# Ledger of designs, part 53: designed miniproteins, single chains, continued (2)

Each design is a single chain, and the fold is of that chain. pLDDT is the mean over its residues in the fold that is shown.

## One batch from the design tools (miniprotein)

Design m5939
Fold by ESMFold2-Fast:
Structure m5939 (fold): chain A 94 residues (1-94)
Amino acid sequence: MEEAKKLIEEANKLRDEARTFYEQLKAQADASTPEQAVELYNEAIERLREAARKLVELGAKSKDPEAQKAFTDAAREVVGLAREAREHAEKVKS
């Protein structure tokens, strides 16, 4: 019980950290040159993909269905942020 609750809290924390990281990086990109913005978004994509991979691994190792769902939902949201970063990088390149 307590272990499952801690895992759900960890999933939420990692998701919130990824979102905060992306928001900060997006603000930096908006204040940067186009070339710097592309570099920042590419860095965000790599870091967000790594965060999503870690969330998937933690979910797969969990035996609690609610914890598995929390990690899967968190990973899905983080993957969405990586896709948004990729779209922004492509628009800047254009």
Scores: mean pLDDT 84

Design m5940
Fold by ESMFold2-Fast:
Structure m5940 (fold): chain A 53 residues (1-53)
Amino acid sequence: SIMDFTKEMFRKMSDYTDELLKAKMEGNEEKVKEVEEEYEKWHKEFLQKYKEM
């Protein structure tokens, strides 16, 4: 449902922001890139998941 889509998206954005901030605070540039790439992969799969429902 659209409500489930919105809830999952918001939750993942919150988690992504927290992980990104942690990596930046640690000065780990490689981890920052990894977190960004993993979010992009998740987002693509997330959109596909809801498209097929």
Scores: mean pLDDT 80

Design m5941
Fold by ESMFold2-Fast:
Structure m5941 (fold): chain A 107 residues (1-107)
Amino acid sequence: MSKEELLEKAKKLFEEGKKALSEGKYEEAIEKFREALKILKEINSEDIELIAEIYLNLARAYMEQGKYEEAIKVLEEGLEYAKENNASEELIERLEKGVELAKSLKK
């Protein structure tokens, strides 16, 4: 596959993951989001926004399952990625608020 074909596959997986998430198919959503992240990392994608949005949605799928430890880990990985790649302050804040929410729900 070309780099362009892999990027389109990752975007399609992200859209399929969001659809699965909206339908309550959390395991399917998690798998789709993880596959999308793997592809984007393999092609060394500079789409910081897309990668961070996938981390946010992946964490949401874990939270919907009550898997707060997994959600925290995913959000912390996404936050580290966002900070290391000079993401917008708004995106960093969304990830930080996600960590706070997941921690509050874990008790």
Scores: mean pLDDT 87

Design m5942
Fold by ESMFold2-Fast:
Structure m5942 (fold): chain A 63 residues (1-63)
Amino acid sequence: GAAELLRRAVEVSKEGGAAAGAAGALRSLEQGDVETARRGLENAIKLGSGEQRELLERALEAL
């Protein structure tokens, strides 16, 4: 699910805005706030690259 993909995105690169955004989206999702998680994830995708961005895009599709 989306939470697993978000955890992987943070593990691939722990630095920068994409990792911080992914971690924030994961926390929102764990709290049941899907709308906040979606917005955070869309912002994280804009800041990510390579494998991290692919994982973030898949997480957004899985929400």
Scores: mean pLDDT 82

Design m5943
Fold by ESMFold2-Fast:
Structure m5943 (fold): chain A 61 residues (1-61)
Amino acid sequence: MEAGKSDIVKLTEEAARAAGLSEQQIENLRNEVSKATDLAKSEEQAKKIAEELLGRALKEA
């Protein structure tokens, strides 16, 4: 896979897993980040959105 948007999704999954989120929470986060990165115009924007989504999920943990 190419570096960039796919890597952002993967890193977000790994961060959520390390934080102790459930499999269901990780799956939901992955889907949201994947959609957000697809719609993002740049890697910077995609990272920003991924960080926001991860932060929301972490509030549950």
Scores: mean pLDDT 75

Design m5944
Fold by ESMFold2-Fast:
Structure m5944 (fold): chain A 59 residues (1-59)
Amino acid sequence: SSFPEISEKGLVLKRHGDEILVYRDGVLFAIVPYSQYETVKELMEKLAKERGEELIDLT
């Protein structure tokens, strides 16, 4: 795979070039342009809180 591997459980954001990669429990489930970073971070922080977790931001 050309995308980075993530071993962490939970929700993880990672920048890859001009894209933000969104991981859920080690699985890549969304790719968004960096221009959407603030929006996706807000949504993922809310989802993490609903799961009883903290968002891991590696961007």
Scores: mean pLDDT 79

Design m5945
Fold by ESMFold2-Fast:
Order: sequence, then structure tokens, then C-alpha cells
Structure m5945 (fold): chain A 73 residues (1-73)
Amino acid sequence: MSATELLNEAFELLAQGKYEEALEVLRELAKVAPATALDLVREMLRGSEKPDSPLRPLREELEELYRELEAVV
């Protein structure tokens, strides 16, 4: 699966409220395109700061993934 396909799948899962599955897709994206995954995680963390964000419950997991990717990118 391409990085673009993984990115689109992650957004679709998030829109459906399937947050755990979306996080797993992000982890797969990190394996094939770590810089792209880092950028996406950074944007999602920014979005999670908003009260209305469906990403807020994922913030801790996203922060962990961000730190891991920042260390290797």
C-alpha cells in the first residue's frame, strides 16, 4: 500500500471514529514514509488541541509516535 493510500485510510477511519485502527494505519505509514508520518502526526497533535477535535483522545499515543519519529527523521 502506498503512503498516500495509508494517509487516506487513516483520515477515513478517524472520520468514522475508529481511532485505534487509524493509529495502527499511522504506525504502518511510519514504517514506509517516516517523514510523511511525522508531518501528519504533528498536524494531528495540533488539531487535538481544539476542544471539538475527535483526535483529542488519541493525543497521548500521537505524542509517543511523534517522539519516536522525531528521533529517526
Scores: mean pLDDT 76

Design m5946
Fold by ESMFold2-Fast:
Structure m5946 (fold): chain A 82 residues (1-82)
Amino acid sequence: SAPAAREVTVGAGSEQDAASLVERARLLLELARELGDEEAAAHAERAIAAARAGDLGAAAAHIAEAARLLGERIDALRAAAA
């Protein structure tokens, strides 16, 4: 176990930022489930967990990856329908 170190606190907006990231991740999770994209869904779930843990950087990275994967999934579904 690590001893107590300096806590990383983002300014007065950190709680609103975390709530916004959770909301975005939840929307991506719903979309990923509707499209059957399990990898994007996993990233959205990781983003929610990271935001709740106060790791806003990890949350933002997982949101970006979920969005990228969903874009690829939409393109693949469009190609399959053509």
Scores: mean pLDDT 80

Design m5947
Fold by ESMFold2-Fast:
Structure m5947 (fold): chain A 75 residues (1-75)
Amino acid sequence: DAAEAIKATADAARAYVAEGDAAAPALRAAAEKLGEITDDKEQMLGQYEASRADRAAAEALAERLEALAKAYEAQ
Protein backbone atom coordinates (compact mmCIF):
# COMPACT_ATOMS: atom_id res chain seq x y z
CA ASP A 1 0.00 0.00 0.00
CA ALA A 2 1.01 3.67 -0.04
CA ALA A 3 2.44 3.68 3.52
CA GLU A 4 4.69 0.68 2.80
CA ALA A 5 5.81 2.15 -0.54
CA ILE A 6 6.63 5.49 1.14
CA LYS A 7 8.65 3.70 3.84
CA ALA A 8 10.47 1.55 1.25
CA THR A 9 11.38 4.69 -0.74
CA ALA A 10 12.58 6.44 2.45
CA ASP A 11 14.75 3.40 3.29
CA ALA A 12 16.13 3.35 -0.29
CA ALA A 13 16.93 7.09 -0.10
CA ARG A 14 18.78 6.53 3.22
CA ALA A 15 20.75 3.69 1.59
CA TYR A 16 21.61 5.98 -1.34
CA VAL A 17 22.89 8.69 1.07
CA ALA A 18 25.07 6.07 2.85
CA GLU A 19 26.22 3.93 -0.13
CA GLY A 20 26.00 6.24 -3.16
CA ASP A 21 25.65 4.91 -6.72
CA ALA A 22 25.50 1.24 -5.64
CA ALA A 23 22.11 1.97 -4.02
CA ALA A 24 20.75 4.05 -6.95
CA PRO A 25 18.93 1.13 -8.73
CA ALA A 26 17.02 0.31 -5.52
CA LEU A 27 16.07 3.98 -5.05
CA ARG A 28 14.83 4.18 -8.67
CA ALA A 29 12.76 0.99 -8.29
CA ALA A 30 11.21 2.24 -5.02
CA ALA A 31 10.42 5.66 -6.56
CA GLU A 32 8.77 3.99 -9.59
CA LYS A 33 6.66 1.77 -7.32
CA LEU A 34 5.57 4.74 -5.16
CA GLY A 35 4.78 6.71 -8.34
CA GLU A 36 2.54 3.86 -9.55
CA ILE A 37 0.65 3.77 -6.24
CA THR A 38 0.24 7.58 -6.06
CA ASP A 39 -0.38 7.99 -9.85
CA ASP A 40 2.57 10.41 -9.96
CA LYS A 41 5.42 8.58 -11.72
CA GLU A 42 6.84 11.77 -13.27
CA GLN A 43 7.10 13.51 -9.89
CA MET A 44 8.68 10.50 -8.17
CA LEU A 45 11.22 9.96 -10.97
CA GLY A 46 11.97 13.70 -10.78
CA GLN A 47 12.74 13.31 -7.07
CA TYR A 48 14.99 10.32 -7.91
CA GLU A 49 16.89 12.42 -10.51
CA ALA A 50 17.23 15.33 -8.03
CA SER A 51 18.63 12.87 -5.44
CA ARG A 52 21.18 11.63 -8.01
CA ALA A 53 22.31 15.21 -8.70
CA ASP A 54 22.45 16.30 -5.03
CA ARG A 55 23.08 14.09 -1.98
CA ALA A 56 21.47 16.74 0.27
CA ALA A 57 18.29 16.38 -1.82
CA ALA A 58 18.39 12.59 -1.23
CA GLU A 59 18.78 13.16 2.53
CA ALA A 60 15.87 15.65 2.56
CA LEU A 61 13.74 13.16 0.58
CA ALA A 62 14.50 10.39 3.12
CA GLU A 63 13.59 12.65 6.08
CA ARG A 64 10.35 13.85 4.45
CA LEU A 65 9.22 10.34 3.44
CA GLU A 66 10.07 8.95 6.91
CA ALA A 67 7.79 11.60 8.47
CA LEU A 68 5.07 10.93 5.87
CA ALA A 69 5.23 7.14 6.43
CA LYS A 70 4.81 7.68 10.18
CA ALA A 71 1.77 9.91 9.55
CA TYR A 72 0.19 7.30 7.23
CA GLU A 73 0.75 4.48 9.76
CA ALA A 74 -1.00 6.62 12.40
CA GLN A 75 -4.20 6.65 10.30
Scores: mean pLDDT 78

Design m5950
Fold by ESMFold2-Fast:
Structure m5950 (fold): chain A 66 residues (1-66)
Amino acid sequence: DERRERILELEIEASLYYMKAAIYKIAARNAEAKGDTEAAAKYRAEAEKYQAKADELDAEAAALRA
């Protein structure tokens, strides 16, 4: 089932972007704890970009399931 494989590929890719976003969120919190507000802001921006990409891919997978 081609559709099933495509959904799986999109979900795997979304998961990888969610993991990357989570890593940057952790890095941002660590930077904030150290008082490095510049690094924290940069990491939060990266996390937001990867979160948005993950949400986009996840939405595409959900549309194929409907």
Scores: mean pLDDT 88

Design m5951
Fold by ESMFold2-Fast:
Structure m5951 (fold): chain A 68 residues (1-68)
Amino acid sequence: SKIDEALEKLKELAEDLLLSQGVPLSSVKNAVRSLVDRLREEGFVSEEEAEEIIKELEEHAEKVAKEK
């Protein structure tokens, strides 16, 4: 689905920000939340979809930061 494709690209971006660019985990999590909240407000995703995307991206970012 388009959501799955977007999620994979956002996971790759989070990895690059954390590992290659040295952006703090808290900043990456805040950026993800802000972006997904914007998509929800504009009607591109439902509240349930936004919650799932945020959770998945935050869990992925935390895992990457922990396993470095």
Scores: mean pLDDT 78

Design m5952
Fold by ESMFold2-Fast:
Structure m5952 (fold): chain A 77 residues (1-77)
Amino acid sequence: ELEKEILKGLIYISLAVAERYSKDPEKARELRDKFVEALEKGNYEEAIKYAREMAKLLGDEKFGETVIKLIEEAKKL
């Protein structure tokens, strides 16, 4: 449980940083909120979808890959 909560925390921090560096912070916030809702409900497929959309918004493919890896690790716990 603690490991899963730490992993979720790292995901949330990553999304907060992405929101701050987005040139469209309102859209970034909307995607973050939808992502957090999906993750909290255990809907990992939707969470991955929103992570990919955030990566597109930022133009940062590596960000998307990193967040998806964190989700897959959380899913295993």
Scores: mean pLDDT 74

Design m5953
Fold by ESMFold2-Fast:
Structure m5953 (fold): chain A 66 residues (1-66)
Amino acid sequence: ATKARNIPIFVDGDDFDSLVAASKAVAEKIKNAKDNEPVGESFATPDRVKEIEERIKKAQEEIKKK
Protein backbone atom coordinates (compact mmCIF):
# COMPACT_ATOMS: atom_id res chain seq x y z
CA ALA A 1 0.00 0.00 0.00
CA THR A 2 1.31 3.43 -0.91
CA LYS A 3 -0.24 5.39 1.92
CA ALA A 4 0.53 6.21 5.52
CA ARG A 5 -2.02 4.65 7.80
CA ASN A 6 -0.17 5.61 10.96
CA ILE A 7 -1.08 9.28 10.84
CA PRO A 8 -3.79 10.63 13.19
CA ILE A 9 -6.02 11.62 10.28
CA PHE A 10 -8.18 8.65 11.20
CA VAL A 11 -9.47 10.59 14.16
CA ASP A 12 -13.23 10.92 14.00
CA GLY A 13 -12.82 14.66 13.66
CA ASP A 14 -15.86 15.30 15.76
CA ASP A 15 -14.36 18.51 17.10
CA PHE A 16 -12.39 21.33 15.53
CA ASP A 17 -9.17 20.53 17.36
CA SER A 18 -8.99 16.99 16.01
CA LEU A 19 -9.90 18.18 12.52
CA VAL A 20 -7.08 20.73 12.51
CA ALA A 21 -4.64 18.09 13.73
CA ALA A 22 -5.74 15.67 11.02
CA SER A 23 -5.42 18.23 8.24
CA LYS A 24 -2.01 19.33 9.43
CA ALA A 25 -0.83 15.74 9.79
CA VAL A 26 -1.84 15.03 6.19
CA ALA A 27 -0.05 18.10 4.85
CA GLU A 28 3.05 17.37 6.93
CA LYS A 29 3.12 13.72 5.87
CA ILE A 30 2.76 14.58 2.20
CA LYS A 31 5.56 17.13 2.41
CA ASN A 32 7.76 14.69 4.31
CA ALA A 33 7.00 11.87 1.89
CA LYS A 34 8.58 13.82 -0.95
CA ASP A 35 11.85 14.09 0.96
CA ASN A 36 11.78 10.58 2.38
CA GLU A 37 10.43 8.85 -0.70
CA PRO A 38 12.84 6.42 -2.38
CA VAL A 39 14.15 7.15 -5.84
CA GLY A 40 11.21 6.07 -7.94
CA GLU A 41 9.14 7.49 -10.73
CA SER A 42 5.84 6.24 -9.33
CA PHE A 43 5.42 9.07 -6.84
CA ALA A 44 8.08 11.53 -7.93
CA THR A 45 6.37 12.24 -11.22
CA PRO A 46 5.72 15.96 -11.81
CA ASP A 47 2.04 15.25 -12.33
CA ARG A 48 1.83 13.48 -9.00
CA VAL A 49 3.75 16.25 -7.25
CA LYS A 50 1.28 18.86 -8.43
CA GLU A 51 -1.60 16.76 -7.14
CA ILE A 52 0.08 16.53 -3.75
CA GLU A 53 0.66 20.26 -3.65
CA GLU A 54 -2.99 20.90 -4.39
CA ARG A 55 -3.99 18.59 -1.56
CA ILE A 56 -1.66 20.37 0.85
CA LYS A 57 -3.05 23.74 -0.17
CA LYS A 58 -6.58 22.49 0.39
CA ALA A 59 -5.74 21.20 3.86
CA GLN A 60 -4.04 24.41 4.90
CA GLU A 61 -6.95 26.47 3.60
CA GLU A 62 -9.35 24.34 5.63
CA ILE A 63 -7.33 24.96 8.78
CA LYS A 64 -7.25 28.69 8.16
CA LYS A 65 -10.94 28.82 7.32
CA LYS A 66 -11.93 27.75 10.81
Scores: mean pLDDT 56

Design m5954
Fold by ESMFold2-Fast:
Structure m5954 (fold): chain A 58 residues (1-58)
Amino acid sequence: MASAEEGRRAGEEGAREAGGDERGVRTKAYMGQLAALEGGSLEEAREAGYRAGLGTKP
């Protein structure tokens, strides 16, 4: 949407919901949310972060 920072938070929340404590999950989710932001949907960023955190390759 407006800022990558918003997507970062959304992605982190998605990763937290997926595993929470796993640092690797957070990293993957963060990367996923960046790609989703390019699409222009903050909610999609959160979902992408969640899926990426679960172990999906971009």
Scores: mean pLDDT 60

Design m5955
Fold by ESMFold2-Fast:
Structure m5955 (fold): chain A 76 residues (1-76)
Amino acid sequence: SMAEEELFRRLDELLADPSKSLDEIAEEVAKLAEELGLSEEVKRELVRRLLEQSEEGRAALEAIEEVRRSGSAPDA
């Protein structure tokens, strides 16, 4: 919880910096997530938040949701 709050607070701070590109922000928060030892679930939410910042990223999220909704039979 606190680690997630720190990560998303840092993301908001970076997003407020007009001198940084989305790619630079992604690199910075990925580094912080690694340092905080965050779970795969939190990392997925981080990726989703970053993707929502771009039109291409939003399209990718819609594609992922479509695959999820269609259902997939995991091999295991």
Scores: mean pLDDT 69

Design m5956
Fold by ESMFold2-Fast:
Structure m5956 (fold): chain A 66 residues (1-66)
Amino acid sequence: MSEFDKAAREAYEKNPEAQKLIDEGLLAYDRGDPRAAPLFREASQKAREAGLEDVAEIFEKKADEL
């Protein structure tokens, strides 16, 4: 799995708020929807609030790449 996929799974297990944003962001990303970047940024913030700094950095980097 990619590093991003692993981070998304970890967030799913640790923070249900982040889970919704990641799922929506991945769906938007697959469709080429410009909403993917802001969704990943929101997921990054939720991951930080849950103490998942490494996961948050991965999501923030992904959003910046879009």
Scores: mean pLDDT 73

Design m5957
Fold by ESMFold2-Fast:
Structure m5957 (fold): chain A 86 residues (1-86)
Amino acid sequence: MREEAEKLTEKAREALRKGDLEKAAEYAEKALALDPENKEAQAILGAAYYVLGEYGKADEYFKKALALGMSAEELSALVQEALEAA
């Protein structure tokens, strides 16, 4: 289960790097269905929503990622990556 969530999180990150926000959100949502405490999947989903202009949803997922131990620096870098790819 965690291994499958990790693989889906990797696919979500790759989609985010390619600017495929729909696929990034899809894979991140699937990862969270298997492992709701996956901080990277929470952050990726937040970043995808942020680029899509869904700031309220993005803020919710960012808060969850930070609460799970993601650093503000890691989160900021991921959001910047998503913005540059889009």
Scores: mean pLDDT 83

Design m5958
Fold by ESMFold2-Fast:
Structure m5958 (fold): chain A 83 residues (1-83)
Amino acid sequence: MELREKAEELLKEGEKLLEEGKRAYEEGKYDEALELYEKAIEKYEEALRLAKEIGDEELVERALRLQMEAGVNHLAAAVAKVT
């Protein structure tokens, strides 16, 4: 259960970073948004690794969905920065 608790904690940390990144993006702080999204992705990648180790299908799905959302937001911030 320690691994599952760690994965849940990583997902929560990633969600906070994703929300901070979205706020930075809305304020036009694209470099800050990119850095925050990158940190969120790292948290989700770690959570996904733990979820797979546990064999928790629902947790794997949650981590993959959040990782994809962060990736899309990262791409949007990168495009906004150069245009």
Scores: mean pLDDT 86

Design m5959
Fold by ESMFold2-Fast:
Structure m5959 (fold): chain A 65 residues (1-65)
Amino acid sequence: LEEEGERLREEADRARAAGRFDEAIRLYTQAAELYKKLGNYELAEELDAQRREVLAEKAAQREAA
């Protein structure tokens, strides 16, 4: 379960770097939910913050287009 959370976070980071914002948002959400179930609320909050950053990046790109 902990390995799964870390894998989801790494996949989310990679998707964000590749500009796949929808995929990154989904993966950060899944990772945050998993860490909350494990009782690691600090990591879950950090992942929720990263998800909000990706949402802002996506919105900025749409505004520029």
Scores: mean pLDDT 79

Design m5960
Fold by ESMFold2-Fast:
Structure m5960 (fold): chain A 61 residues (1-61)
Amino acid sequence: GPAMEAELRAQAEALAAAYLAGASSAEIKDRFDAYVREHALSPEQIELLERILTRLLIERL
């Protein structure tokens, strides 16, 4: 629902900000995978998180 989508967007922004602040791609992947496990994300939610994160990184790199 909208609350979950907002949480996924906030997480994507946090991951993008960490990468731009100097975190490695491996660290971002580990944080992404940890978030997926901790929050038991569905495949649809994982795809949304990946899409938002990828868009943020492409637009800001």
Scores: mean pLDDT 85

Design m5961
Fold by ESMFold2-Fast:
Structure m5961 (fold): chain A 87 residues (1-87)
Amino acid sequence: HMKTITLEVDVKALREMKTPIELPELDPSDEEARRAVGAFLQKLAEAIADPEKEKVTITLTADSPRAEEAMRAFAEAVKKAIEEQKK
């Protein structure tokens, strides 16, 4: 199982958020999911740290169904929080 996940994130909106984002629970014993989510969060943090970036495309490869599920859940939670703040 190998899936490429590509998502566009409005990191300017994310930097301006005043409320914490409710992220899904991650199983600490799931090393595949932790590694995948860790890679996603690292790329997101690097984009947030760059004040010149407003929107970024993050591409990640999930090598297991669990990793794909965890990565998508975190990405959707971030996207939902940003969209709800804009409304």
Scores: mean pLDDT 72

Design m5962
Fold by ESMFold2-Fast:
Structure m5962 (fold): chain A 55 residues (1-55)
Amino acid sequence: SMMAELERQAEYVRDLGLAAGLSEEEAEELAEQVKAGMPVQEGRDRILALRSARA
């Protein structure tokens, strides 16, 4: 179903964020944005931007 696919995409972005060193709160926020319609590619870009901001 579309909802199951969105959940998988959200889980992917969350796990990617956690692996990249984001907090659980930040990773979950991005996952919720993916469920709300944000493309996975945009989620990946946001993870990179957050990491760059922390150096």
Scores: mean pLDDT 81

Design m5963
Fold by ESMFold2-Fast:
Structure m5963 (fold): chain A 92 residues (1-92)
Amino acid sequence: MNAEHARKAAEGAREAGRAAAEKGTAAAGAAAAIAAVGAAAGAALAGDEEGAERAARAANEAGLAAAAGDGEGAARAAERAGEAAREAAEAA
């Protein structure tokens, strides 16, 4: 059950990151940052503390990039958060 949650959170972060990269808007970047926070929560629920910490750092980076209007930076950070959640799902 927790692995499924982490997998879905990872997919959401990747999807939001792609949208942020394609649109380049502050709103899309903010959505990517929110999805990255979800990925961190997913990793934590899967029991991967290290993965959760990596995803949380990436979520913070995504939020800072979005606040600066850097949609591509937010997309890259959301991708890293999604990858950490995916690894947590595979380990669970």
Scores: mean pLDDT 76

Design m5964
Fold by ESMFold2-Fast:
Structure m5964 (fold): chain A 85 residues (1-85)
Amino acid sequence: SKLQEAYDLLDKIAPELTPEELRRYVARLEAASGSPWGIDEAVDLLGDPRAKELREAFSNNDYDKAKEIRDKVLDELIEELKKRL
């Protein structure tokens, strides 16, 4: 899955990241997974507007919009992580 690919990429670069960078990537990935904890942490830690949109989509039971946001965030994260290899 795309989520597994993103975690595998993060594991490869993790030794080169500061603890703060790692925490930020974990928050973004957990939010992209649809985890309520991850969404809340991405909002609180990063002020992430995508995480805020995702929280609203779930609150409104707009699962189609939630899927679109998650897929876009995940694709962007995978591309960003690949560039760091």
Scores: mean pLDDT 83

Design m5965
Fold by ESMFold2-Fast:
Structure m5965 (fold): chain A 77 residues (1-77)
Amino acid sequence: MEKKKELAEKFLEEWEAIEARELAEAAALGIPPEAVRAMLEAVKEAVKKGLEEGKYEEAWERAREIGAATAEEIARA
């Protein structure tokens, strides 16, 4: 169970790289960066709240909402 806390914390530590990657992928698809930033900020806040409340599984599940590939890269790194 504690492993999901570490993964969620790592997600926040790698946030700049995650944000940059998601923005680049969205730009390639013609999606406005403002819409992507709003979604990413909501996920980031949900992960922080889950960690603060001790809901580590929920925090990691929120992180995975950005994308399975991104979540797997974080878990691997």
Scores: mean pLDDT 73

Design m5966
Fold by ESMFold2-Fast:
Structure m5966 (fold): chain A 73 residues (1-73)
Amino acid sequence: SMAEAEKYFAEGLRALSEGRYEEALELFEKAIELDPSLATFVLSFARHILAELGDPRAPEVLARLEALRARAL
């Protein structure tokens, strides 16, 4: 459902902000599976959060999110 997709999206953003990148990626994948239209929002919000964190792993995480977005049609 849309509500479940939003729940996974919100949990993914929280995991990202806490540096739990593998968990965040799994949560975003679940959100996009339920609602593919979230793919662009996932990338947009994740880019913003990762920029704030300044983590050197950010490019790797963003590349994996771009791959998830590319698979969402």
Scores: mean pLDDT 83

Design m5967
Fold by ESMFold2-Fast:
Structure m5967 (fold): chain A 78 residues (1-78)
Amino acid sequence: DEVARVRELVAALDDPDPAVRTAAARELGRLAETSTDPAVLAELRKAFGALAEVAANDPSPETRAAAREALEVILARG
C-alpha cells in the first residue's frame, strides 16, 4: 500500500536521525516523480506542509535540500 508508505515517510520526517529524515524526503520525492496512482499523488499533496516545514527549519542542510527537491516534484505533478 503506497498510500500507507507515504504516511510512514511523513512520520519519518520527525525522526531524530538526520539521515532517516533525508532518506524519507528523498523517497517522498521519488514517489511524486514515479507514481501514477491518483490516491498516492493526493497523499503526497497532503504531505506538502510537513515537507515545507522541513525545507525551511530542519537543522541539516542536506535534509532541507532533499525536502525542497521533493516539494518541487510535488508542485510539478499537481
Scores: mean pLDDT 86

Design m5968
Fold by ESMFold2-Fast:
Structure m5968 (fold): chain A 70 residues (1-70)
Amino acid sequence: SLEELMEKLKKVIEEYRKEAETIQAQRDAWLAAGKDPAEVEAEARRQFLELSRKYWKEIDKLRKEIEKAS
């Protein structure tokens, strides 16, 4: 149903936000520990890119399903 699709989209977005916050916290901790900023930024970028690719496909699929159901 449309309600189930909307709930799934909400949960996926919440999971994305939680994982993004974890990456940011890790990045901040590495910078505070005196790690090289360029190296930290490169790792954070890599992780955000992987996260975005994973969740973008799920979110896009759900949005299209919702549009078809509405």
Scores: mean pLDDT 84

Design m5969
Fold by ESMFold2-Fast:
Structure m5969 (fold): chain A 58 residues (1-58)
Amino acid sequence: EELLKEAEKLLKKAEELEEEAKKLKKDPSPEAKLEAEELEGIAALLKAFANYLKKKAK
C-alpha cells in the first residue's frame, strides 16, 4: 500500500519536472536547453524508481 502511494508521488513529481522541461525547451537559449535536459534526466530517474516500487507492491 505505502509503496504504491510513494510510487504515485514520484510519478507526479516526474510529470511536473517534464512539464517544466517542456517549457524550458521553448526557450532558444543554450542554458535553458541544458536545464531542460537535467530536469528530463531527473524525471526519468524518478519514473524508473516509481516503476520499481510498483513492482515491489505486488
Scores: mean pLDDT 81

Design m5970
Fold by ESMFold2-Fast:
Structure m5970 (fold): chain A 59 residues (1-59)
Amino acid sequence: SADEAFEELAKFYGISEEEAEAVKKAVEEGLTAEQMLEMGFSLDQVFIASTYQSLKEAE
């Protein structure tokens, strides 16, 4: 599932549970990569957000 793949990616990149929840919320709110960067998200967090969105759209 998208959630399982996201959890594995977050673990691989060393993202905390709190940071992972913030990334999920950004995806749910429809934030763009540029908006996430302006809000202080890292490039790794933006990449994971994009991957999570793509996986959810594929389900």
Scores: mean pLDDT 80

Design m5971
Fold by ESMFold2-Fast:
Structure m5971 (fold): chain A 76 residues (1-76)
Amino acid sequence: VEELLERLREVAEEIARLAAEIAAVQDSDPERAARLEEEARPLEEEAERLAREALEAGAPKEEVHRAITEPLARAA
């Protein structure tokens, strides 16, 4: 289950980085921001898939939530 949580964190962190970059360039380069948002969408879907697999493997619900929520909260 550790491996699933680690992969989930990696994906969630990538999403968070893209979201932060989107916020940073949104004002100066909206076309680039839109492109980055498109790149983030499949990663978000993968993160949701990994979260479900981790839960099925017996990972604590709180850990799964934290692995996704904390990085994604920076994206908001």
Scores: mean pLDDT 76

Design m5972
Fold by ESMFold2-Fast:
Structure m5972 (fold): chain A 61 residues (1-61)
Amino acid sequence: DEIIEKIAKNLGVSKEKVEEMLRAAAALTGEGREIALRRLARDSGLSVEEVEEAIAYVLSK
């Protein structure tokens, strides 16, 4: 998935590590999840919507 590759490149981590981070964020609820999504979007240079797409992709595997 191109989104996972973009996050991995922008954060300087492996695709496997990105998938771990996205699964961890997906396990959060309420305000904690919202904060985690905004932080990932900011740090990866992507929108919150793109991070949500990446989570959906990882959860579909």
Scores: mean pLDDT 80

Design m5973
Fold by ESMFold2-Fast:
Structure m5973 (fold): chain A 60 residues (1-60)
Amino acid sequence: SEEEEKAKIMQEAATLASRALEQGRVDVARRALEAIVNIPKMTPEEAKERVQELRAELDA
C-alpha cells in the first residue's frame, strides 16, 4: 500500500539522518528529519526522490 511504502521511505530517511550525524553532516541530518515530517504529505515518488537527493549529497 501507499502507506506501507511511505513508512519504508521514512525509515530510510531516519537511517540516512543517523549516518549523516555520524559523519558530522548536521545539515544533511536536519534536512532528512524535515523530510520524515513531510513524507506523509508527499507522493511516494516525491518522497523517494527527496531521500535519494539527500543520500547523493551525503555521499559527495
Scores: mean pLDDT 85

Design m5974
Fold by ESMFold2-Fast:
Structure m5974 (fold): chain A 66 residues (1-66)
Amino acid sequence: SFEEKLKEIRELVDKILESGDKEKARQATVALFLAIAAEVSRYFGQEEEANRLLDEALKLAKKALE
């Protein structure tokens, strides 16, 4: 679900920020902004855009944790 993906993004971002790696923290911050954009798009009824932005955020967060 949207909520499950959002939770996963937040958990991944927390792990990245705990690492102390500044470049990974930058990527995590971008992932958070994409997730916020997804929530905003969902609020305005743009479900397709919201899901796409959320998927981009999740991919970026997972890549940053590499």
Scores: mean pLDDT 84

Design m5975
Fold by ESMFold2-Fast:
Structure m5975 (fold): chain A 94 residues (1-94)
Amino acid sequence: VLQRINDTVRTIGTLLNQGNFDQARQVFTQARDDLTRDLRDDPDLLSSAITALGSGVSTVVSLIRQGRGSDAVERGIQAAQDSFQRSLDRLQRG
């Protein structure tokens, strides 16, 4: 799951840096749909994965808007990983 989120954020960040907004949106939609299908029986993990994906993409968009496109992909991936880890830590604690 985490690797899929990281790869998706990397792909979206690269497309956004290239100005390919329609392709970036398509990749995001496909990733969300795939996660929803694959994690249908685990709503907590699904929620964690969707939140992490959203966090990563939001970070990428914010940094590109700030003119920091070169940092956007790396920071987006880190934001997604941090979000997912926080969700997993919460789930492990009950």
Scores: mean pLDDT 78

